# Ledger of designs, part 77: designed miniproteins, single chains, continued (4)

Each design is a single chain, and the fold is of that chain. pLDDT is the mean over its residues in the fold that is shown.

## One batch from the design tools (miniprotein)

Design m14832
Fold by ESMFold2-Fast:
Structure m14832 (fold): chain A 105 residues (1-105)
Amino acid sequence: AAAEAAAAETKARLAELRAQYEAIVDSWAAVLRARALEAGFSEEEAAALAEEFRQAALGRDFARVEALMRELAAREPDPRVRAALLARPGTFRQMHDAIAALEAA
């Protein structure tokens, strides 16, 4: 039926967007780990920060994502990098809002 085809297309698009979101989160977790090491965190602390970020972003805890970005930004001497870190919670929230809108459709 046409409704079954439309449902299958929506399901496929949602799966694609979720996979893209997860890949972006994983990519940013790696970036955050590298930045934390440069900021003087230990390898254990940097790995913990990256995993906390990954769990918060995938769990849609954007307040925790913002808190983690603020913690790293406070130790970042480059003002452009600091600004980029502080902007990232908004980008992740926007991506999630797009997924949620499709889930609600």
Scores: mean pLDDT 78

Design m14833
Fold by ESMFold2-Fast:
Structure m14833 (fold): chain A 105 residues (1-105)
Amino acid sequence: SKETLLKLIALTLKAIGLLIEAEQAAKKGDVERVLALAREAIELAKEAYELDPTDPLTLNTAKLALEAAELALKTAKEAGDEEAVEEAEKLLKEAKELLEEAEKA
């Protein structure tokens, strides 16, 4: 529906904004901020999937969440924060599973 499409557009735009913020936080070495932004991007991707798993915007939001999770892992590794690396690896796994589900839809 048109209402569903508008909601998916809003979720995708929010995910893009979160990735931009995550890249800025990563440049500053702000591991906790990158992790928080990656978690939020994954939640947006889950909302998009629940709303319409077959829409290309859902797939794109899942890809953005994966990029945020990959950035969190890179940032945590560069900081030498082993606990943050473990958290980022869990987020990466969740993002990959969500992308795989979106690709199958």
Scores: mean pLDDT 91

Design m14834
Fold by ESMFold2-Fast:
Structure m14834 (fold): chain A 55 residues (1-55)
Amino acid sequence: MELVEEAAKKALELLKLDPSLDAEAVAEAVAEQLKDKLSEEELEELKKRVLEEAA
């Protein structure tokens, strides 16, 4: 779903801008902001994508 991909890219850009940020914390913060717009499955996919790409 397009929103998940866009949110993951934005989270990764934040991590590139400030490498002192924790990838898990950024993924959770972005998911929290979108919890009313995305399903639970989409929120889990978002967190997974951010963590996999940041590794």
Scores: mean pLDDT 77

Design m14835
Fold by ESMFold2-Fast:
Structure m14835 (fold): chain A 76 residues (1-76)
Amino acid sequence: MERSREAAEALEEAEARRPEFIERLIAAGASRELAEEIANLILEAVRAAAAGDEAAYAEAAARAEALLREARERLA
């Protein structure tokens, strides 16, 4: 079964791309604190997926989406 290994690889990729994602959000006008909070929630969602916790994944993903939406509305 490759699902757990694929999720672990996705987590490593998410961690590697976290600084780039944060800098992109800051370039779009988000504060560093907000950018880091969104990035941390995305990382928590990927960790939950790697652990097979679908409920935790959905909750973390929903919170990240809500913060991204709020950030876009403030910048628009």
Scores: mean pLDDT 75

Design m14836
Fold by ESMFold2-Fast:
Structure m14836 (fold): chain A 60 residues (1-60)
Amino acid sequence: MSLEELIEEAKRLYKELLELQNDPNASDEEKKKAAEKFHEKLQEVTDLDPEAAVKLREEL
């Protein structure tokens, strides 16, 4: 997966996380799983390009 693909996937996972946090029917376990997926992908971006990760965090 390219850096661009990782960034787009991180943005998608962040949107999914926000949607779950605003969903009254979502369980704490679902929210935790979504947060873990997002943080894992953000870490992959950070490991490849720390500057891109900083910029991504500013966009979120």
Scores: mean pLDDT 81

Design m14837
Fold by ESMFold2-Fast:
Formats: C-alpha cells, structure tokens, sequence
Structure m14837 (fold): chain A 83 residues (1-83)
C-alpha cells in the first residue's frame, strides 16, 4: 500500500514540482514519506532540490523523466530501509 503525489505550485516567482512518496509498512502499519522538489527558476533554469537542501541543476527538457526517477528512487530507498 502506497501513494505517489506530484504537486505544481508557484512560490516567490519559482515554479515548484513537489514529488511525495508515501508507503505503508505492511508489518507495523506506519507510513513512511519521502519528498523531493524540482524548482524552475525565473530565468528558466531547473534544479532538483533534495530534503537536505542539496540542489542539482538539470536539463529542463527532461523534467518529467526526473519526476519519475525521483519517485522510483524514493520507493527503492524506503523498501531498502525497512525490509
């Protein structure tokens, strides 16, 4: 049992694509959540922002590919952490 949510919003002139992955541990019933953001700057540059505040510049034409990659990596990290 799990869910993936992608939200688009504008903050301080930047367009933010927030990817949230939530997975329920089948043994304990607890929810584990991971969040990462893609941020489009006013100049058109795109950065990937992690939970620790680390940013990495990415190709704007590949935005959708990175959204999918973030979701897949988050699922993998959560499964590895609590299995």
Amino acid sequence: MGKVEVEEFEENGERVYRVTVSIKDPKTGEWHTYTAELVEKPDGSLVLRYEDGTEREIDPSKRDVYIVAIALRAVGDLIDEWL
Scores: mean pLDDT 72

Design m14838
Fold by ESMFold2-Fast:
Structure m14838 (fold): chain A 95 residues (1-95)
Amino acid sequence: MEPAYKVTIKGGSSATSLPKNTTEFEITVEKDGKKATVKVKASSNPEIQQAAFAAGARLAKAGIDKNETFELTAEDSDTVENIVKKADEMIEKLK
């Protein structure tokens, strides 16, 4: 039986501490006493933000054996495909 990943999302920095329409989140994924954290800086656009969360969680799962902190930035000019590509490139570097 594969143990379930525990995913924790923290943050939501106030608009006063970030550029307009940018929100910071921290995604932590835990499994078998190991953890990886991804700091996500994402546009307030719901589609971009949702893609950034999904990509960040995938990156954290891939990095869980490294016990490392990663950073992922998704801007208003990014596409969902572009955000996925950024995460996939970081995951490839972990192999």
Scores: mean pLDDT 69

Design m14839
Fold by ESMFold2-Fast:
Structure m14839 (fold): chain A 55 residues (1-55)
Amino acid sequence: MKKSIEYYKKKAKEKAKEIQDTLNKELAEKEILSLKPENLEHLIAARDAFFEALK
């Protein structure tokens, strides 16, 4: 499989929306109501690692 701009764009859009959906629930646990494109990418990466550790 090749990675093209189309792939990254699709992934970025889906991730952004996924974070919005996940944050909607986490907002109840945390007091985070502001999103930043840079932090958004780092947050999802960190969260993904934490979810793995939860196993």
Scores: mean pLDDT 61

Design m14840
Fold by ESMFold2-Fast:
Structure m14840 (fold): chain A 112 residues (1-112)
Amino acid sequence: GPARTVDLELRGNISSASNQEEVDALIADAQAQVRGAIAAAGAPTHLRVTITVTELSDSSSQEERLAAGQRIAQAVVDAAVAAGSDAEATVTVVSAKNPSKQVTVHLVGRAA
């Protein structure tokens, strides 16, 4: 039959987009939630995941926000593909102090 579409909305906070430990912790949590959602689906799955990451400091550059968003999106897509699911990930990294400072990353992956 057609693959089941699963929508997943995730949110996380980081002190700064340059804080690798906090970004890695957010990635680990997001990957666990992605794997859980795919396992719960019980059918061939197309995962649509939206992640909003709020940066609590205004210390990061837009390049650092982009790099963090790309790392998160890639890790999420990789986890979904490894679990046998197609994935479309939309990750937004936004400053809590200045919401006009935001970066959005879109990545798509396909299971073999």
Scores: mean pLDDT 88

Design m14841
Fold by ESMFold2-Fast:
Structure m14841 (fold): chain A 93 residues (1-93)
Amino acid sequence: KGEEYFKKGDYEKAAEEYEKLAKKGDAEAYLNLGNAYEKLGKYKLAAEYYEKAVKIEPSAEYYYNLARAYEKLGTEEDKEKAKEYAKKAQELA
């Protein structure tokens, strides 16, 4: 599991290990993949993996992380998406 790499700050290797788990349809693995790419500053890729996580398991935590990633992308369209996902997170909390 990618936890050891993530703890050491090796986010690229953490992402590689989480990708192996995510291919099995594990929503938490997609969340962890998004977290690793967010640590790498790759917010577009992080958002894509958070979207896969919420599609498998719509949870407040996953929608909140997705909203944060879109906020960091910084376009007006991305900020509107961030607002919608934050609203979904609040509705599930």
Scores: mean pLDDT 82

Design m14842
Fold by ESMFold2-Fast:
Parts: C-alpha cells; sequence; structure tokens
Structure m14842 (fold): chain A 67 residues (1-67)
C-alpha cells in the first residue's frame, strides 16, 4: 500500500550518511517495484546529494510526489 511504502521510505530520513540514505532508498524501491519508475529521478538526485541535509530534502520531496 502507499502508506506502507511511505512508512518504509521515511526510514531514509534516519540515515547518518548520504551513502546509507541511498542504500535504504534503493532497498525500499526493491521491495516496492511499482514506485521504481516514478521515483527514479529522486534516486539519481539522492546519489548526487552533497550533504545529509540535501539527501533528506530530496527524500521528503519524493514522499510528497507519491499520492
Amino acid sequence: STEEFLDKLSLVLTSSSVAEAVSIFESVLAAFPEYREKLAEYRDKLKAAKSLEEARAIVEEAMKTVE
């Protein structure tokens, strides 16, 4: 469900590094492949993030785009 997906995606916000955030984000998309295409842009942005603050902002934006 969308709520279950968003709940798991919110775990990315608890990451301590950009690398950890990417790892958790990719793990969540692997578990919910129906969102993979919709959030591919955010995955790419997250990999390019320069700081943990930027990474969290990207994830929050991704969460807002999911209906």
Scores: mean pLDDT 82

Design m14843
Fold by ESMFold2-Fast:
Structure m14843 (fold): chain A 68 residues (1-68)
Amino acid sequence: KKEKIKELLDKLKEAIKNKDYDKVAELIQEIADLDPSLADKLREIAGLVANKKYEEAIKKIEEVKEEI
């Protein structure tokens, strides 16, 4: 489970860098389905992406990766 979440978080960072917002939404949902305890952090990341704060969103993803 942890390795799958880490892989999805890396894909989420790539999707944000590529501005692939459909993929960002898919990956956030997939991670939330695998680990609901990350829901608050994922909501924060989604909000940052929606406000075009991409560097802050990537930083939050890195923080989540360190927690798992």
Scores: mean pLDDT 82

Design m14844
Fold by ESMFold2-Fast:
Structure m14844 (fold): chain A 67 residues (1-67)
Amino acid sequence: MAAFNLGNKAFEEKDAESAYAAFSYAIEKYGAQLSPDTLEQLKIARDFFREALGDKAAKISPEEVVK
């Protein structure tokens, strides 16, 4: 279920954006080199943060990832 406190604040949203971007980047760049188990775990984590971000997830790209 979606967190009723996370998606409201820009600060929380930036944290979720960074996490989503990092997991998406890892899947894109290293997906073929990861074990199926690790890849599945990364996808689950990505989906968790995607739900927290909602529409903002569409604006995040691997090219613009910031650590």
Scores: mean pLDDT 63

Design m14845
Fold by ESMFold2-Fast:
Structure m14845 (fold): chain A 67 residues (1-67)
Amino acid sequence: DIREEIERLNKEGKEAIEKGDIESAMKKLQKLAELYREARAAGDIESAKLAFESMVELTKLILEKLN
């Protein structure tokens, strides 16, 4: 299920950011972008929204770590 994969990547991304592993967090963000495109192509608006919201959240957290 694409939604479960998005939720897992969001969790893993947050854990990477908490540990200061920005490189791993960026890789999770790239995978979320791929799942966003896949969900959009499939017409799965709920999963696409979740992926996009997860990308925004992780991006904000990464920017806070880079100050």
Scores: mean pLDDT 88

Design m14846
Fold by ESMFold2-Fast:
Structure m14846 (fold): chain A 83 residues (1-83)
Amino acid sequence: MREELLRAIEANREAVLALVKATERIENPKAVAEAVGIALRILAEPDPEKGRALAERIIKALEETENEEEALKRMRELVDEAE
C-alpha cells in the first residue's frame, strides 16, 4: 500500500506540475484555490492514467476559457464528472 501510493504520487507529479503551470494565468483567488484542491486530488489518485486524463481535461478547459469565472465553473464541472 505505502509503496503503491508513492508510485502513484510520482507518476502523477508531471500531471500536477502541468496543471499548476496552467494556473499561472489565473489571478482569481477562488479559481486558484479550486485548482490547488484538484491538484491534491490528482496526486492522491491511485490510477495515474485517470489522474493524467483529469489534469489534461482541466488544462484544456483553462486554455479554452477567456473568463476566470467560466474557468472556475468548468473546473468544478470536470471534478464532479470524475467523481
Scores: mean pLDDT 69

Design m14847
Fold by ESMFold2-Fast:
Structure m14847 (fold): chain A 69 residues (1-69)
Amino acid sequence: DPVAEAVGRAYRAARELLAAGASAEEAIDTMTRILVEGGVPEAEARELGRALVEDPEAANRLGVRLALQ
């Protein structure tokens, strides 16, 4: 599932960027690009990216559910 793959990659990329000192906006922008490349429409991708940054614990449970296919 390209969407589940994109969610997993986006979450990993955001976590690495934030650990390296990047801003939340940079992490959201990177996640949005990865999600759009994975087939998520831009508006939904940006909302999902924001959710992954703002509530990583709840988003991780939902993202794991999506990534588990």
Scores: mean pLDDT 71

Design m14848
Fold by ESMFold2-Fast:
Structure m14848 (fold): chain A 72 residues (1-72)
Amino acid sequence: PEFAYDSALTALEEARRNGDKETFDELLKTMKDILRREAKALGLPSLANKEIKTIDELREAFDELLAARKAR
């Protein structure tokens, strides 16, 4: 419940801007894992199985997750 995805997305963009590939890859992996777990918990199989390759796709997926959480 306390996961601040917006702060995590900002950190991911900062890591990319700074050329910190290790931090970028680690954060991206962590956020994708969180997204998949939360999506499964909400019964959203399409979102849980979504292929995410970019920061923009990750942002879109989290927006969908938050909208689904708010709807219940």
Scores: mean pLDDT 76

Design m14849
Fold by ESMFold2-Fast:
Structure m14849 (fold): chain A 91 residues (1-91)
Amino acid sequence: SSAGREAAIARRTEEIIKLAKEVGNPFAQKLVEMAKEIVRNSKTKEEEDKMIEEAARQIVAEYNMPESQLDYVKALLRALAERIKEEEEKG
């Protein structure tokens, strides 16, 4: 179900943030850094969508992932960007 998929993405997003901060996992750090750049540099939803597409394609290529993972990586980057915005709004 769509709700189950959204919950799984949200959980994985939290795990990635913890892996980046607590473990120093290079892949997790790369995802968080790319999400921060997307948040910093996008002013509209259209710009955000374009930057997510470009970032996801770069990650898939750099880590030799199957093309079938592209939509999953896009969903993770979008969820990370939303979490970063929430944290910045909290102060």
Scores: mean pLDDT 81

Design m14851
Fold by ESMFold2-Fast:
Formats: C-alpha cells, sequence, structure tokens
Structure m14851 (fold): chain A 75 residues (1-75)
C-alpha cells in the first residue's frame, strides 16, 4: 500500500529530525521544550512500531509544526 509506505516514510523523517534537534540543539531548549520533544519522540516510535498509520501521520504533523516554531526562536 503506497499510502501506508509514504506515511511511514514521513514518520521516520520526522523521527530523524526530532532526534537530530534533541542531539545537536538540546542545549538551546528549555526543560519544558526538551520534555515535549522527548514525549513526541517516544509516541512516534511507538506509533511506527504498532503500524498505527493514522497516529504516525498526526504525530508527524505535530513534530513538523513544533520544530518549525523552535527554529523561528533560533533566528
Amino acid sequence: DAEKERILQRGKGALFALDFTLTFRGDQMTPEEKQEFLNLKQQLKEAIANKDYEKVYEISIQVTKLLGEFSKKLK
């Protein structure tokens, strides 16, 4: 199913971006931001493992929005 493959690929991309930001930009995060990013990482990993495509899609959108908002603060 091409749609399910695309959703998983999007989820894996969001997971990579989230992990990268936590690893290399974690020192620029508030404790609250870091905990929110860690919570989303855990939820996304679980959704991917469970093949919950709807949840993978929803969390991926949420991660993209959160990372975009964080990036604006770094300007």
Scores: mean pLDDT 83

Design m14852
Fold by ESMFold2-Fast:
Structure m14852 (fold): chain A 58 residues (1-58)
Amino acid sequence: ASDEEAKFYSELGKELVKLLEEGKYEEAIKLANEHGIPLNKDDTLDEIENAIVRKYLE
């Protein structure tokens, strides 16, 4: 990915982590799925963070 895409997904990752820390799991899952990051309610915080890292560090 380009540097601009990497920065975009990094900022998206920060927003997703923030939503998860605030307990807004449904909003975090929706936002992630809209950007092609597959999350569901059964995922742990570590699994969610790893999925975000994989998406923007590919």
Scores: mean pLDDT 69

Design m14853
Fold by ESMFold2-Fast:
Structure m14853 (fold): chain A 78 residues (1-78)
Amino acid sequence: SMIEKGIEEAEKKAEELEKEGDYKKAAEIYAGISVEYYKLGDFEKAKEYEEKALELAEKAGIKEEVEEMLKKAYEKLS
């Protein structure tokens, strides 16, 4: 599916950014992947990618911003 392919491409990009030390962009991409899994009803994977996004966001100094973004996104989908 287009969504599955999009998630795979996003994950690969986030992995590359993480290896380059760009924790901010990697965190933002993983947060986006979490929202997509939430939309699909895959709450287990949504939580997995949320936790990964927040870990990298903390390293980048943007944990509060990413938490707020995810909270607002999930509220709109609930």
Scores: mean pLDDT 85

Design m14854
Fold by ESMFold2-Fast:
Structure m14854 (fold): chain A 76 residues (1-76)
Amino acid sequence: MDEQLQEAARLLEEGRVDEAVEIMVELLKKDPSLVPRVVGIILAVKDKEIRDRAAELLLERLPPEIAEKFRQELEA
């Protein structure tokens, strides 16, 4: 689990946003308690375009209940 989140963070740093989001979506479907950790990874991304795109794709691809929790953590 930590290894998969580290891989997703690495992919974001490389600009491979779609691949990173795919990993994050699958992890969050299995364990929604990871939402704060995923939000932390997204907010740590220095490139605003990559950060915004990753957040957008996560909101589009997550189940509605998990997407709402993710949105609330981003706005906190």
Scores: mean pLDDT 83

Design m14855
Fold by ESMFold2-Fast:
Structure m14855 (fold): chain A 70 residues (1-70)
Amino acid sequence: EEKKKKVIEYLKSLSDEEREAVMFAITLIEKKGLSEEEVRKYLVDTLGLSEEEANRIVEKAKEILKIYEE
């Protein structure tokens, strides 16, 4: 529950569009087991993000995943 609260607070600091993309990236990593490179490609190809935006989203997703690993 405490980790979930930290994740929610982090997500609240993001725009609605960034929040959607970050949650999607987390799903690709955790549920599909995709690599960071595969996730970036999927975000660009599927969500129409730039490579720079996709990199930022992947980094934000990694920060959230680190909260769960603690």
Scores: mean pLDDT 77

Design m14856
Fold by ESMFold2-Fast:
Structure m14856 (fold): chain A 89 residues (1-89)
Amino acid sequence: SLDEVAERIEQLLDKLIEAVKNGDEEAAQKYIDEIRKVLREAGFSDEEVERVVAAVRQILAYIKETGDVDAAREMGRALVRQLRARREA
């Protein structure tokens, strides 16, 4: 279901944020690749997958620019809420 996809993306975003915080670029790339895979397997279009990845990249850029991991987690939760809201479209 879309809720299961959203939950898995939320878990991957949390792991990705921790990897970036710890400077683990290999783990960060692995989690980005897993996010792409989860979305593709859930039937998201290439355009939709790229939009989500672009939003994820903005969150990671924010961490690198500010070091504000708590704000980055809030951005991630907002992205997950947006994914769930697609059921109402």
Scores: mean pLDDT 82

Design m14857
Fold by ESMFold2-Fast:
Structure m14857 (fold): chain A 80 residues (1-80)
Amino acid sequence: DYLEKGKEYFEKGDYEKAIEYYKKAIDKEPSAEIYKNLGEAYFKKGDYEKAIQAYELALLLDPEDEETKKNLEKAKEALK
């Protein structure tokens, strides 16, 4: 499971590998959870523009996810 592998690398602080596995997970079956996790990995890398894009895609699939809304707001603040 690519999502599980992405989460494992994220926990280890290997955000680059986490991003690679999250992208593979999206290629197989896109979901709000995967886009949210991709956004978190980009945020940890300091790539706030890509984090914003991933969070916006997550909200397109799940508009009511309060955690993703909160993380999107933090990424926008970090980009200022």
Scores: mean pLDDT 88

Design m14858
Fold by ESMFold2-Fast:
Structure m14858 (fold): chain A 65 residues (1-65)
Amino acid sequence: SLRERAEEAFRRGLEAERAGDLETALRYYTEAAKLFSALGIDSPEAREAQRRARELAERLGLTSL
């Protein structure tokens, strides 16, 4: 399901960030945030995915992702 995909993407983002792969982490957090948004889910995980994606995009100097 899209929800399972969103949760998996969020988990993959956390794993990538822990490994220091910030670009991969950003990709996964962005995917998770988009999927949670498409589902209308406003959970702690959904908010964290959005926050982490924004933070990493800013740290990496990206205009948008």
Scores: mean pLDDT 84

Design m14859
Fold by ESMFold2-Fast:
Structure m14859 (fold): chain A 75 residues (1-75)
Amino acid sequence: KRKEIQELISKAVGSRIRAVGAILDGDLDEAVRSLDEAIKYYQEALSLTEDEKEKAELQAQIKKLQAERDALLAQ
C-alpha cells in the first residue's frame, strides 16, 4: 500500500515532466494528455492513502494540475 502510493506519485511526476516538455515544444495536445495522466495517477494515490496530510497534499496537486490543464484548453 505505502510503496504502491509512492510508485503512483512517481508516475504522476513523470507525466508532469512530460507535460512541461510538451508545453515548451508548443505541443498542446501532448501537454493536455500528459497532465490528464498525471491527474489520474494522483487520484489513484489519493484513493489509497489514509493519511490526512498526504490526502491534502495530493488534493492540492490534483487541483493545481486541473487548473493548468484548463488554462491550456482555453488557449
Scores: mean pLDDT 84

Design m14860
Fold by ESMFold2-Fast:
Structure m14860 (fold): chain A 118 residues (1-118)
Amino acid sequence: GEEKELAEKQARALLAITQPKIDQALEEGNFEQAEELLLLTLAKLLGIPLGAELPPAETLLKIAESKLAELPPEAALVLNRLAKVLQQLGKNELAEKAENLALLLAQQAPEAVTEALL
């Protein structure tokens, strides 16, 4: 529907802005900044109103799990990258949760599965 198409367009536009910043943080080895940028991106994709403080990863991942059917397929790339960053930070349980959510979300768009497995 139109709402889904608009959400997918907004997700792609958001990723076009945030991905270069995330890639730079990862290239610089700044995994803490990469985590913050990925969590901010995920929160925006979830439509969460952001106050002065970004919610912690565990909270955002629980919300993402509860609203998985409402997330655009592009969120699978955000969740996959977040999983890798969380693993680099030693947050292995949160990394596993993010990876599992990415795989479940990718199943809603078979085309995104090919990108997530590469």
Scores: mean pLDDT 78

Design m14861
Fold by ESMFold2-Fast:
Structure m14861 (fold): chain A 72 residues (1-72)
Amino acid sequence: SELERVREVVDAALEYLKNSKLTKEEQIELADRFIDTLRALAERARAEGHPELVEYLQRAIDEVEKLKEKLK
C-alpha cells in the first residue's frame, strides 16, 4: 500500500542520515531538504484526504527535526 511504501522510504532515509559519514553541515542541509519534501507530501496528502499518510509524514518530519537539533 501507499502507507507501507512511505514508511519504508522514510525509515530508510532516516537510517541514511543517522549513519552517513557526512559533515554536520551536510547532514543539516540534507535534513532541511528532506523536511521540505515531507512537508510538501503532507500538504498533498491532506488535500487529497489521506489522513493516515499525513500522520506518518508528520511523525517523519518530527524525527528529522529532532535529528537536526542534535547536530547543533
Scores: mean pLDDT 78

Design m14862
Fold by ESMFold2-Fast:
Structure m14862 (fold): chain A 69 residues (1-69)
Amino acid sequence: SIEDMIKKLEEEIKKDPNNAEAYEKLGSLYFGILDDYEKAVEYFKKAIELDPSNERAKKLLEIAQELLK
């Protein structure tokens, strides 16, 4: 379930707070599945902070911010 995926990713972050991929996956779930753009922005910002080379997260962050206007 989507809830199990979120729980797993939250557990991964708890074990490794520098796991940029886990933050990006959470952002993608909130963006594409849950349509929660505020949370998507939060998680994508964390992913980019940890990995500034993540162009995918940067593009999705920009789109999520535009949708919030």
Scores: mean pLDDT 87

Design m14863
Fold by ESMFold2-Fast:
Structure m14863 (fold): chain A 73 residues (1-73)
Amino acid sequence: DKEKKFYEELLEVLLGLHFSKEKAEKIAKEIAKLGENFNDEKLNEILDKFKLSEDEKKTIKGMAKTIAKELNL
């Protein structure tokens, strides 16, 4: 399942960026749910719901786009 793999890879990245497990799981779950509807605008809407710095948003956005491309989303 591409959504499950997207979630697992996002979770690993977020934990590597030193987010708490709870926050990392919430962010990864919301982004992974986009699946085939993954786009820049939807990703920005999700990230804006979390209290993140601009640098954190840019980093997460870049990594999410890379993983989505690798999964052909």
Scores: mean pLDDT 81

Design m14864
Fold by ESMFold2-Fast:
Structure m14864 (fold): chain A 59 residues (1-59)
Amino acid sequence: DPRVMKMFKFIKDNKLPLTDAVVRQLAELAGIPEEEWDKVKEQLEELKELYEKDPSLFE
């Protein structure tokens, strides 16, 4: 989902914590429905783990 990738880049570039408040605010701004916010948070956490293991995938 390109919206999730945009959120992840914003979080990474601004060194924001993956808190419920940050994820909800960014998901709302991206137009993601509330029913999908938990799924988006899980996807962002997976992307963060992938980035920590291999940062080159996001360069």
Scores: mean pLDDT 77

Design m14866
Fold by ESMFold2-Fast:
Structure m14866 (fold): chain A 80 residues (1-80)
Amino acid sequence: MKEELIRKADELYKKGVEYYEKGDKQTAANYFVQAAHYYLLAGDFEKAIEAAKKALEADPSNTYAQRLLKEIEIRKKLAE
């Protein structure tokens, strides 16, 4: 199950990159947010943070991505 969540997150992250390259940065941010959620569910905090940061890079005004990044960083700190 964990490996399945990571594979799904990797696929969503790749879609985020593809939309970012096409100039559809809002759609890219949405895919990066989804990838961050699946990485978080898999317990891969480093990749979850990376994906959430990419979402903010694509759309800095995305308040959901801002809150998600904060949540992931807190969970990572508590797991350390």
Scores: mean pLDDT 85

